# Designed miniproteins, single chains, continued (3): the designs that were tried, part 76

Each design is a single chain, and the fold is of that chain. pLDDT is the mean over its residues in the fold that is shown.

## One batch from the design tools (miniprotein)

Design m10638
Fold by ESMFold2-Fast:
Structure m10638 (fold): chain A 68 residues (1-68)
Amino acid sequence: MPLTPEQFDQRLDELDRQAREARTPEEAVEVLQRALAVYDQVPDPTPEQLARYDAVVRRAGAVLEEAL
């Protein structure tokens, strides 16, 4: 079930929005799980896509860390 580059870009946009909207550790964990599942379906991400993915993971991680 591989994602196309266009589908991956769309999922990154969605994940970035979800990471920005995450306020609880449960929401942050959901974003991280979704990000990992999406990444696993992309065999050949571009450096720009990887940077966007890293930003999403870091943002969700910050929400999780803030929750103690």
Scores: mean pLDDT 80

Design m10639
Fold by ESMFold2-Fast:
Structure m10639 (fold): chain A 66 residues (1-66)
Amino acid sequence: GHPEIRRLEEEYRREYSPLAAQRMAVALAAGASREEAEIRGRAMEEHPDDTDEANRLAAERVKELR
């Protein structure tokens, strides 16, 4: 993908799972805050085989960050 997404993914892979790091990198590159990116990454780890449920859960949690 985009070089910036790869750089962010590599940076977060040390602290997070590969799946969470990838989701965080995509969210950050799209302009999300680090807090939003972490929520989205954690939701993917909780539901690795169900992307729709992970995205639904992340959206609910992000709404509470207001």
Scores: mean pLDDT 78

Design m10640
Fold by ESMFold2-Fast:
Structure m10640 (fold): chain A 93 residues (1-93)
Amino acid sequence: MAEAIAAAEAKIPELAEEFLANREEDPAAQELLEIAKEQGLSAEQLAEKLAKEFNLSEDQKRAAELALEALMDPSKVEEVLRELLEARAEKAA
């Protein structure tokens, strides 16, 4: 488990660059960013709205919140990926 986590952490910078490149090219990601900016919503508020609209579980809501936080603030992409990795490791334990 620790070796798998270390290997995944080594990939975080590469995954962050890929995520940022895909964000610029993804029309759906750009649309979500525009909605958040237009309505003045934080990642947390947008995730709460999506959770209510699509009846998301608490786990799905948290995953959406982290994804939106990374999408809205590129400087947090590596932090979000690390948190998602840690959450997955905790569930596997």
Scores: mean pLDDT 67

Design m10641
Fold by ESMFold2-Fast:
Formats: structure tokens, C-alpha cells, sequence
Structure m10641 (fold): chain A 85 residues (1-85)
């Protein structure tokens, strides 16, 4: 099922401590790695915003699929950079 606003809020509350711990750990990452992580976050937030606006909209679902494809491309690039170090 698409993510509801209530479900999203509950998930964010549960994930916040992990995000805070990860941000502290990322001080050792390169500027390129940090830039990729920011873009991945921004794509995730855009996808969630589309689903929260109208979770049953087929156009929103199609747009989320496009954002997921872009996310996979950038995630693979980040993985390659981490593997090269």
C-alpha cells in the first residue's frame, strides 16, 4: 500500500535516532560522497511528498517509479566510490 501521512510520521520518529547517528559518522566522508547522499535524501523526500499528497494517484505512482530509478543509479555510484576507497 502507498505510504500514509500517519505511517510516514511514525516511521520518521522511529528512524530519527539512526539518522542522527549516521550524520555524526559521515564526518569522515568525502565531499562527493556527501553530495550523493544529499541527492539520495532529496529524491526520497520528493517521492514521499508525492505519495502523501495523493497516495492512490496513478500519476504520482509513475513519478515515484522514475525517482526510484534515479535513486538506484546514484546509490550504485555511491557504492562504487565507497568500494574504490
Amino acid sequence: APVSLEEFDALMAEEQPKVDAWLAATSSLSEEERALMRELRDLTLEGQRLLMTDPDDPAAQARVAELEARYRELAARLEALLAAQ
Scores: mean pLDDT 70

Design m10642
Fold by ESMFold2-Fast:
Structure m10642 (fold): chain A 86 residues (1-86)
Amino acid sequence: SFMERLDELAKRGSALNKEGAEKVRELLLELLDRLQALAREKGIVGEEGMTLEEFLEALYAADPEAVQALIDEAEKKIEEIEKEEE
């Protein structure tokens, strides 16, 4: 699922050294901001009482291609950070 992919990216970041882990954390925060911006563009503003997981699943259901593209871009940047630690 989408949430499992986010958890896996966070886990990959935690396996890096301190500098790499900090870069991945910042990248994941940027990913979250971009996902929230996409949700606003799609009219998914989060209903009162909606959890973050429900919000993200609703976004993925509305535009799976755009969500997938954002996650793929973040994953590629994480791969570049991992290469810096060779």
Scores: mean pLDDT 76

Design m10643
Fold by ESMFold2-Fast:
Structure m10643 (fold): chain A 93 residues (1-93)
Amino acid sequence: GVEDLEKAKEALEKAIQALRDGNVDEAISYAKEALKYLQKAVEKGAVSPLEGIRIQFLILVGITEAEMGDLDGAIEAFQSALELVKKALERAK
């Protein structure tokens, strides 16, 4: 539910910070944690399936960009995902 969505937000914030610190593997690990909590949030109805797919897509883009060495692109993708998670949290409260 809302708790899972808040954990997805925290994981995305940690992924962005890890990229800023140059810790790519750590950032990808946090991004995968965000995907796990996003799935739980969708299953519990805190996010619609369509909103969940949009956020998931941005997280997957960020992981791919990070793996390819585009750290700025990865940060932008994770920031976009984080914005959608924050908007979903405001709607869920």
Scores: mean pLDDT 88

Design m10644
Fold by ESMFold2-Fast:
Structure m10644 (fold): chain A 97 residues (1-97)
Amino acid sequence: SSELEQLASQLPEELQPLAQRIIGLLSQIDDESFRKLVIEAIKKLLQSNLSVEEQKAVLERIIAALERHLANPENAVVYTAVKLELIGLVIDLELKQ
């Protein structure tokens, strides 16, 4: 099983549908850096003191970012914006440890 699937399984039960959506979206993305950033974000989310509501908001932001990339996969501006959003999420979650 993938590291992403193992980490996703550790999220609260109510967040499992969002975790499965993220896994499904990443399966459509042929860029390893996006998978690595999402894995790091989920690792830090699991180590954070965030409420379930705040965790849900983070997962929804990841979904929105990945969906934006998939809607415009050849657009370099969208690619850069999505990648910076995911990097920013990883940094923000690290600061909440």
Scores: mean pLDDT 87

Design m10645
Fold by ESMFold2-Fast:
Structure m10645 (fold): chain A 95 residues (1-95)
Amino acid sequence: SMEKLKKEFEEKLKEFLEIGKELTEYFQKNPNDYSDERKELLEKAIKVLEELIEVYRKMLEIDPDPKLEAFITQLEQKLEQLKKELEAIEKKKKE
């Protein structure tokens, strides 16, 4: 149902924003921080964002809104950016 999806979206969005704040704080303290803690936070952010996009696409299938598709595209771009950051951290740890 749409009501259930909206609740899931709101909960996942809150979780994503909280993780995002922690990631930003780690980056600002040390831009070259390749710690396991930062990697774990980034992996959590990616997982939550993937789940958030999936819930939002299900909402869009129930109530199609062209404006919402643009927002999904922005979330997908953010997901790609986070995945690239994770790859960079993993590569740096192997160097």
Scores: mean pLDDT 78

Design m10646
Fold by ESMFold2-Fast:
Structure m10646 (fold): chain A 69 residues (1-69)
Amino acid sequence: AEELLKLINEGTRVAAELLALDPEMGRKVAEAISEAVRDPSNYEKAKKVIDEAREFIERRRRLAEQLAA
């Protein structure tokens, strides 16, 4: 499905960024995407993991900004 392909592309970007910042979180995102590809019923679970990963990245950015101020 087109939605699944979009999720894969977005999740792959997030996973790549996280692998540099936090390899453990990056692997969890990659695994969630792989599960959704194999079974579309895992789509919502994968989306949630990706959303949580984005929040983690945003929290790190905010902390870095606070420390730079």
Scores: mean pLDDT 77

Design m10647
Fold by ESMFold2-Fast:
Structure m10647 (fold): chain A 66 residues (1-66)
Amino acid sequence: MKSALGLASEKFSEKLKVPQEEIDNIIRPYVVKGYPQGKILAALEALEGSVSSVEELAEKLKEALS
C-alpha cells in the first residue's frame, strides 16, 4: 500500500519489528469490507502509542472498528 494506510502500516511494522505484510494482513479485511479509509486511519492513529505486539494491534483495531 502506497497511501496514508501504507504509511501507517510501515510505522507499525518498524515499531513492532515485524514484516509490513503482517500489518497489511490485519488492515486488509477492513478495507475489503468497505470500511471508510478515514475511520481505519483514525483507529490506527489512536493505537500508535498503545500497542506492543501484532496480536494486540489486531485485537484493539477489531474493537475500535466494531
Scores: mean pLDDT 80

Design m10648
Fold by ESMFold2-Fast:
Structure m10648 (fold): chain A 65 residues (1-65)
Amino acid sequence: SSRLEAAARELEERLRELGVDAKVRAIGDTIVVAAQVSTQEEADKVLEAARRWSEETGLEVRVFL
């Protein structure tokens, strides 16, 4: 849906602000994050940002690193 596509765009921009190269897409009713990370600290930042955003929006987020 267009609402989930807009939400995916917002999360992608938030991750970009953190310096992470990530693609965020809406698939069905789920937001899917595919991130390119080179360190465990970057991975932790992506996972924490996705968790916080999920709490804030109530949307389900799945992260692939």
Scores: mean pLDDT 83

Design m10649
Fold by ESMFold2-Fast:
Structure m10649 (fold): chain A 81 residues (1-81)
Amino acid sequence: SLQAEIDALFAEVRRLVTPEQLEAMRKAAIKAARDNYGKSPEEQLKAATDAMAEAARAFGHPEAAELVRKIGELRVKQLKE
């Protein structure tokens, strides 16, 4: 299922980053979604995904940023189904 694939990818993100980094990434995603309030759910989700991936990259984890982008793609697909 899409959810099982998302869960597996997110487990790998949690393995690559610290809990503190993950919380900062999550906070960046929430802020980006709020900054895009009034746009479509897909646009808000894409903005949140981009912010979370950029935060991961800023912490020196480009591999975690790539996983976050894959999660975002699957979540957009899940939104359309």
Scores: mean pLDDT 87

Design m10650
Fold by ESMFold2-Fast:
Structure m10650 (fold): chain A 78 residues (1-78)
Amino acid sequence: MEEEKKKEEAEERQKRIQELNGESGEELGRSAGEKSPLSEFTERVIKSLKQAAKSSEYTKEKLEEAAKRLEEEKRRHE
């Protein structure tokens, strides 16, 4: 029970932090719970970075590093 609750609490907390950092005007994101576009967006960005790395060998290392950083950040929120 506590483990599940802790997980849920951490997710909610991260969502709140992300909204605070991204939203400060319209309250659109402040409604929370509408969706988790940031999580989906982050996944999409990571995948696109990995794809770009495959196309550009000379920038591959930099793109891989960026993707790795985003993956780490995402895992911290889970």
Scores: mean pLDDT 60

Design m10651
Fold by ESMFold2-Fast:
Structure m10651 (fold): chain A 92 residues (1-92)
Amino acid sequence: MKAVLESEADVSEEELEEAERELREAGAEEVYRTEDVVVFRARYGDTDYEITLDFKKKKLSVKATGPTKLTEDKELSAVSNGLEIKSKVTVL
């Protein structure tokens, strides 16, 4: 079975700039960019991550898709940096 974990946090512009730097240093791929939004993708093991940095709305969003053990995967900590993250888990 696959699970989808979706998380969103309200963040400052400075925290978004830090998250972008950390994602680039971690080797995440920039797949989409506008003036207001940057989307990164990364894969670790069996889990696909899509990270959206919205500079206009000041939001950080993470979508992780992988096996049901996804709930035990702590890679989201690399992008949270002490932020309050609201998570929703959907099992497919």
Scores: mean pLDDT 66

Design m10652
Fold by ESMFold2-Fast:
Structure m10652 (fold): chain A 118 residues (1-118)
Amino acid sequence: MQPEKVGEVTVRARATEDRVELEVTVKNLSDKPITSPITVRVYDEEGRLLGEATLPSLKPGQTATARLVIPAEEAVGRRLLVVVSAEDADYQYFGAVTLEVRRGEERTATAPLYRFPK
């Protein structure tokens, strides 16, 4: 069975001299609710966890945004992987966004959120 696109993950990153600020927005574009909390995790190129946040369950058409702050030394000049995951009774959800962060820059990247049957 192929995964179904059910939403979008948008990451807006702003890099300053001392920090990288991430806004991770998840939108449910499907006609079904995501009934579990949604976990947001940010990893570096080596798979080290740099930050984690939790978003609420999302009704059809609803959006939620998580905000994370990472020290510039851990994120600037590196490829970041932002992973969005959730699991309810019937489905698993997964989205992944990769972006490179440069000092003094703002970046936005978007990727699909997929639904997988259990």
Scores: mean pLDDT 86

Design m10653
Fold by ESMFold2-Fast:
Structure m10653 (fold): chain A 69 residues (1-69)
Amino acid sequence: MLSEQERQDILRFVGAVIAGRAELVSEKTVTIDGEELIEKTYRVEGDETVIVTEYYDKNGNLVDVKFER
């Protein structure tokens, strides 16, 4: 279950991607406990630079998201 703040941060990030303000800066495959995950790191430029890191499983399901300011 997402908090209101997490939901707002995700919606803001999605809006930035659609508007072309989010830049994919890194995409790599990482292995955790024998499971391959795809790590995607985005830089969102604006009044404050935010780094968003997404982790996807091998089936393309989003398994984790981290926001760094």
Scores: mean pLDDT 71

Design m10654
Fold by ESMFold2-Fast:
Structure m10654 (fold): chain A 66 residues (1-66)
Amino acid sequence: MEELLKEMDELAATEDDLKKLTQKIFELAENDPSLSDREKASLVTARVLRKIGDLIDKELEEKKKE
């Protein structure tokens, strides 16, 4: 599980395409037999929401410099 969480966190840090990020994190979670479907959904949702927040913050900072 630790390896999976690390890969998910690395994807969230490096992948700026929300659609691609969501699909890749979901694929990683689906391929881990230690996770229940509820845990998979929770992990994917948490990473995607965090990334959305990060992207919004970046856009707001760029808008401020306009």
Scores: mean pLDDT 75

Design m10655
Fold by ESMFold2-Fast:
Structure m10655 (fold): chain A 55 residues (1-55)
Amino acid sequence: KAVVVTEDGNIVWVEGLEVGDEVELEGNKAKSLQTGRVGDADLPVNGKGKVVAKT
């Protein structure tokens, strides 16, 4: 599943999700508050603290 996070840390689009869901970055991990239904609640982040799209 692909997850895209803007520089503001807001998810604007995730495969299988509706627009408007949010994600919280915490301790080098992105915690999805509403996207947990489509995948992992703890999302992998790169060295810059951004969640990268992984299809």
Scores: mean pLDDT 42

Design m10656
Fold by ESMFold2-Fast:
Structure m10656 (fold): chain A 79 residues (1-79)
Amino acid sequence: MSKISLAWSHFDELVASIPQELLDQLRSLPEERGEQAEREFIRLLIEKTLALPDEEFTLETLKELAVESMREALEKYGK
C-alpha cells in the first residue's frame, strides 16, 4: 500500500486529532482564506507524508503531521 493511500484511509482519525481550537480558527477565516488554508493543509500533509522514512510511518506520526500541517497552513493564511 502506498504511504498516501494508507494516510488517506485514516484521514478522519487524522482530522479528529487536530485540536478544536485550530479547527475553530480555520472556520473563523473569510471564505477565500479558509479555502486557501484547507488547500495548503492538504498539500503540506501529502508532502510531509511522502517525505517520512518507513521507520516513522505510524498513525501517531501521521496525526502529528496533520496537526503541524494545519498550524503551518493557518500561519500562512490565518493572518
Scores: mean pLDDT 77

Design m10657
Fold by ESMFold2-Fast:
Structure m10657 (fold): chain A 64 residues (1-64)
Amino acid sequence: MDVLLEAFKKYKTLEEAIKTAIDEIANREAQRVLAEDPSAEGKAVAERILKEGELTKKILLDNF
């Protein structure tokens, strides 16, 4: 009962934690790509990874 109520009230903090994790993963992956391929192609892939991170956060917000 109290556990369920507390979980519900902290749903927003879980959502924010997930969004932060998405940003950290996207930034880490983008940095990895740039280290592996610093060319214009590698930069384009890194930019797409960051964009996918933003889109993932938007999808999370829209579906929760």
Scores: mean pLDDT 76

Design m10658
Fold by ESMFold2-Fast:
Structure m10658 (fold): chain A 60 residues (1-60)
Amino acid sequence: SMAEEVLERGKRTMDKMAETMSKELTEIAMDQVVYNASQYGPEIEEEMKKYREELLKKLA
């Protein structure tokens, strides 16, 4: 589904951000990914927010 594609691509994008950027820049860039995902619905926004939080905890 389109929702599954958005989640998959968004998570891949955030993974690459975490690998290539400082923690502070990654946080800002991931906020934009979450915002873009939110346009596809509240469930997609929530899932993307959770993934962002998990990645940032690994970088802490």
Scores: mean pLDDT 81

Design m10659
Fold by ESMFold2-Fast:
Structure m10659 (fold): chain A 93 residues (1-93)
Amino acid sequence: MEEKERKELEQLIEGLGLAEFLTEELGRKLSAASQKAVAEAKAKVEKAIKEGKTTKEEVEELKKKTKEKIKEALEKAAKEGDKEAQEELKKIE
């Protein structure tokens, strides 16, 4: 797989991790356009797994790493006095 294709796949997986974090941890509703983009990204990632370009385990690990980075960024912003980040963090905890 070319480096560019790998980076594009990683970005799709990271985007899926972000969407799951927003909906599952923060309880946010996605727009119809965002829901469509998530469905298309899922289809592309599943195809990549089927073609052997990545594994389900690698996808789940990258999603987890993405969610951890988002949580760390929220914790840092909340510590620096961002009230919106403080409220979002309370929904996770």
Scores: mean pLDDT 78

Design m10660
Fold by ESMFold2-Fast:
Structure m10660 (fold): chain A 108 residues (1-108)
Amino acid sequence: GSRRKELIERAKKLVEEAVELMQKALDILRTHGAAGRDEAVELVQKAAELFVEAMNLFYEAGDEERASLLSEAVGHAVGAIEAMRNGDVDTAIEHLEKAIELAKKALE
């Protein structure tokens, strides 16, 4: 395949891995609420790192639309971490759901 195709395929794999981590964090918050916050924060931080790596790969591939979706997903991941640290589990869940939605759009 072309270099562009290889970059996109690598970026998509990172997004898929990040979505799995975000889904796990969401399940922890839904099941344990505030008691699960520390584990959920660690998972969301790892997912955000993967989103940034995938975003950079999409930029290198010239895929500005997918890079922009991941930039917005990173913003929601950061919002979820801050909400969790402030004890606002409901707002954290909303941010995680939005980050997952944006990341899934980047996989299309």
Scores: mean pLDDT 91

Design m10661
Fold by ESMFold2-Fast:
Structure m10661 (fold): chain A 62 residues (1-62)
Amino acid sequence: MKTYDFEEFKKELNKETGLELSDAAAEKLFNLSKSPENRDSDTISEEGYKKGLELAKMFKEK
């Protein structure tokens, strides 16, 4: 299963959505994408990335 660190997450999220997220916005989305068991992790799962992608798409719509 692929995991995403913060840099990979921001890069893939920007590529998929066409947004240029600030570090602050990307960090907020990254933290919201962590599961409770992975809150202290430096990475997120692929499922976490999908959650972050949905949140970023909501931002793009507004």
Scores: mean pLDDT 73

Design m10662
Fold by ESMFold2-Fast:
Structure m10662 (fold): chain A 69 residues (1-69)
Amino acid sequence: DRDGVRAVYEHGVEEGAALERQKAIKEANELMKKDPEKGKQYLNDKLAEIDAEHQRRLEEARAQADADV
């Protein structure tokens, strides 16, 4: 079941991206306590990085799922 295998890999990527976003928000909140401007810049930069990595990992996950069938 290729669609089932693909769903498992994509779910892992989505879960990983969600955890990275939660971590970035937590880190940004700690920075904002010291420097609100720096914390906001960090959050924006980190979220953009996470979004780019998320798209790359989805592409890799799809290729890997297809190879595992």
Scores: mean pLDDT 78

Design m10663
Fold by ESMFold2-Fast:
Structure m10663 (fold): chain A 85 residues (1-85)
Amino acid sequence: SSLVEELQKFRDEAKKQIQEIVNDSSLTEDEKIKKISEIRKEFDKRVDEALSQTTDLADQEKLVQMRDRFSGFVGLAVNQIRKKS
């Protein structure tokens, strides 16, 4: 599915952006968490839109798994920020 492929590319770029935000010494803890939250909200919205258009069960399973794993990645990033601040 082209929607799955587009979300995989977006996920990979989002992970990269989040890691850059986590390591950015010019940003406050609150600014980092806000930026990461905005990226997560955009990703969740795109997954929901893709799920609404996808009837293939295998693609639906991949989309749900991507959402869950990305949520976990965001949680780890936020914890890393909070522990170092």
Scores: mean pLDDT 86

Design m10664
Fold by ESMFold2-Fast:
Structure m10664 (fold): chain A 75 residues (1-75)
Amino acid sequence: SAAQEALALEARRLAGEAVRAYKAGDVETAKRYLEEALRVIDRLDPATAARVRQELLRELASHPELRALLEELLA
C-alpha cells in the first residue's frame, strides 16, 4: 500500500541519517537513527518488513561497522 511504501521510505531515510552521523563521528546519534529505523520497520507487514531489512543491509554494505550493528539489532 502507499502507506507501507511511505514507511519503507522513512526507514531508508533514517538509515541515511545514521550514515551521515557516523561519518561525522557521532556514533551515538547513528545508533539512535538505526534504532528508530527498526521501530518503523517493526510496524510494517512481515513481507514488506523483510524487504526493507534487506534494503537497509545493502545500503549499509559500504559501512561495515554500521551494518554489523544493524545485524546485531535484527538478531
Scores: mean pLDDT 83

Design m10665
Fold by ESMFold2-Fast:
Structure m10665 (fold): chain A 74 residues (1-74)
Amino acid sequence: MDELFNKIYQNLYTYLVEVQGVPEDVAKRAAGIMTETFRELYERGELSLEEVKKLAKDVQLALDKLNEIGERES
């Protein structure tokens, strides 16, 4: 689970900074709040494991695309 939430956090942070141009401080807070919210929903049983995995897959797809853009080989 830690790896799943870590990837969600990292992708949200990167998306906010790289795509949305959000300042690092603001992006850190926003990504943290979003990740914490998903964790709380999961802990309370409001969000199923399958729903968390589905969200993580969508987030992972965006992360993969961002990594390709950021790691441009010269």
Scores: mean pLDDT 71

Design m10666
Fold by ESMFold2-Fast:
Structure m10666 (fold): chain A 86 residues (1-86)
Amino acid sequence: MKKEAEEAARGLVEAARKGAESGPETFEVVGKMVEEGVKWMLEQGLTEIGVKAAKEVKKVLEKLAGDEAKPLVERAEKLAKEAEKA
């Protein structure tokens, strides 16, 4: 379970990177994938992995896409904040 969640988290970060590099048209799809993946991890009680995944997504999006990825960065930041409060 933990190992599978860590692999899933790595996949979400990679999807965010590809989305940032591919352009704004991918942001909605990537954002939903990341949001759903992090929520799934939180539902499984894997809060630490979910928070780490959300923070890494935010870091990647800010670095690669800058202001163009702002809506996606804000979604990832909200997920990380919600997970930390849980």
Scores: mean pLDDT 74

Design m10667
Fold by ESMFold2-Fast:
Structure m10667 (fold): chain A 97 residues (1-97)
Amino acid sequence: MEATKENIRRLLEAHLAEVQRLNPDAPEADVAAARASIEPLAEEIAANLEAERKAEKDPRGLQALDLIENGDIAGLYALAAAETGSPVWAAAAAEAA
């Protein structure tokens, strides 16, 4: 759970940084409020994923949860490519690796 929460927090922080990069004139107060919401949101998402993990019986679903928990985005894209046969997911996995 702690590792999952930390990975989700990092993903949310990376997303916020990208939003700031695209919108450099965004009000500092709005950015600060969004940043303050990251910790409680990451905790909620991590708790939901942990509950889902405990209920999941499908090996591929458990594998996807493990990849999310470890922040292995390239592995998650590769799993999506294997499941769907989509060249789009295969390209995303190669680029993320």
Scores: mean pLDDT 66

Design m10668
Fold by ESMFold2-Fast:
Order: C-alpha cells, then structure tokens, then sequence
Structure m10668 (fold): chain A 100 residues (1-100)
C-alpha cells in the first residue's frame, strides 16, 4: 500500500508539472486514469477509513471528468484539474503519513 501510494503521488506531481502542456483530451484521460488508480487502491485497502477516502476521491474524479467534458475553456479546465490534483495529493500524503 505505502509504495503504491508513493507511486500515485509521484504520478500526480508529474501531472501537475505538465498540466499546462496537456490538451483537453489528455486532461480528461488523466482524470479517468487517476479515478481508476484510486479505486484499485481502495479495493486493496484493509482499513475501512482509507478505503472510504480513496473511493470518495475516485467518485470525485468521475464527477470532475463529466464536468470537464462540458467545459469549452481550456484554462478553466486546467484550473479545475489542478485544484483537484492538489486535493488528491494532500489526502494521499495524509494517508501515507498515517501508515508510517
């Protein structure tokens, strides 16, 4: 779990660093992939609180993806994606710290 969380945090950091270079389709694909990764980690978690947090973040990623598909302003899409990625990163760091 801890190693998988660290890898997901690294992936989020790479997305944040490259976000300004991504197209609409790439941003949407990244959010879909992130939602899937969060759900997979939730299924592997034995802690009910961690599982619920990861599932909630996965659902939020799905909701954001639906919102982004309707957005026509690429800069607004990037802002929404950045805010979500920063939120997910903070929650994953909190979970990771609790496992150490």
Amino acid sequence: MAEELEKLIEKIDELLENLDQLSKEEIIAAMIALGSDLRTLAQKSKDPAVKETLLALSRAATELTMELEKETDLEKMKQKAREFLERVRKELERILESLK
Scores: mean pLDDT 85

Design m10669
Fold by ESMFold2-Fast:
Structure m10669 (fold): chain A 77 residues (1-77)
Amino acid sequence: LPDESLLQQAKREVLRLLDSLVHDVPDEEIREAVRRYAALARQMGFSDDEVFDNARSLLLSAGFSKEEAERIAREAV
């Protein structure tokens, strides 16, 4: 779907930011980046459940544990 393609582009931008943040930044700034991603995804018409799943996947890709990824995603969505 066209919205999926736009969201994939947004994910690439967020992953670049998250990678930079994860290397030398407090957890709070990571949570803020995820909240910004969630807000963008909602603007593109995604549900809270879809945003949660996508945010969790981004955090897992960035090297977070399953438990931490789910916690941060829940706090952001």
Scores: mean pLDDT 71

Design m10670
Fold by ESMFold2-Fast:
Structure m10670 (fold): chain A 96 residues (1-96)
Amino acid sequence: LEEEARKAREEAYSLEEEIEEFFEKNPEVEQKMIELEEQATEHWHRGDWEGASEKLLEISELFREQAEKSTDEKQKEGLLALSRLAEELARLTKAR
């Protein structure tokens, strides 16, 4: 569990530059992510972990869809890593 979370974080961090480049080229996707993060944060502050989890799953789905459209191998891997991280965070959030 802890080992899996650490690996996911390391992979996401190592691909941070590729992900940043993706958002620079796709500002609409970045804006949608920010909106979903703000909504998740609002649910989190209210103790609505189920609502927060749902918003994290929407972020995961957003990254998965963008990864499928990507022609850049490293950007695709970065987006998939973010999608997996969001899914794991959603599962942990819902379990609390």
Scores: mean pLDDT 78

Design m10671
Fold by ESMFold2-Fast:
Structure m10671 (fold): chain A 103 residues (1-103)
Amino acid sequence: TEATRRRLAEELRRDTEEGNKKILEAAKKSKDAAVKAMLEMARRLRRFAARSGEAQDELLKGADTLEDAARQAKETDDYIEIVEKAVEEVRRLTALAVERLLA
């Protein structure tokens, strides 16, 4: 129903806003914290994708972005830029996912 899609969009928006904030705060603390936070967010995006066929592609791309960024961050001490770019891309993809759910 429209109400079900609207609730899912609201849940997704809130979860991703909190998740992105946690990732950026983790990046200020350590590389390992940033990697863990990105992988936890990727798992949540995959769970949202399973619940939202209309937005599945955008959410799976978001999860892939975070998993790729986590792998890259492990290999460098200059990980903060990698994390920030991943968060920016995830914000773009989740905004598109919300628009698809509300269409």
Scores: mean pLDDT 89

Design m10672
Fold by ESMFold2-Fast:
Structure m10672 (fold): chain A 109 residues (1-109)
Amino acid sequence: PVPLSPVEIFKGVLASLVAYLLTELGESASFLLNASFEEMLEKLRQAGLDELAELMEEAYKQVEKNPEIAMPATRALLRAIEAGDLESAKEILRLTAQGASPEEIEKAL
């Protein structure tokens, strides 16, 4: 397997968050195995999670423009998912979308 870029790793963690949220809502996450990023966002919107879909889209676009925040955001978001802390996950996505510094993103937990 070829090494994944930090941006692709961040996208993978967003997919993990989507799987966690859909499971908490009693929805199937199996479609995520073959879903595009756009299809994941559409599924969140269909589940009534429009705010979260917007935050994820904005955070991903910001990470594409500034790859140096990808790993800080990945680490913080993964810790929030592991803790089941959706409010911290949303705050991390909001800070990432706003172009916050790596230090600010890492302090969100």
Scores: mean pLDDT 78

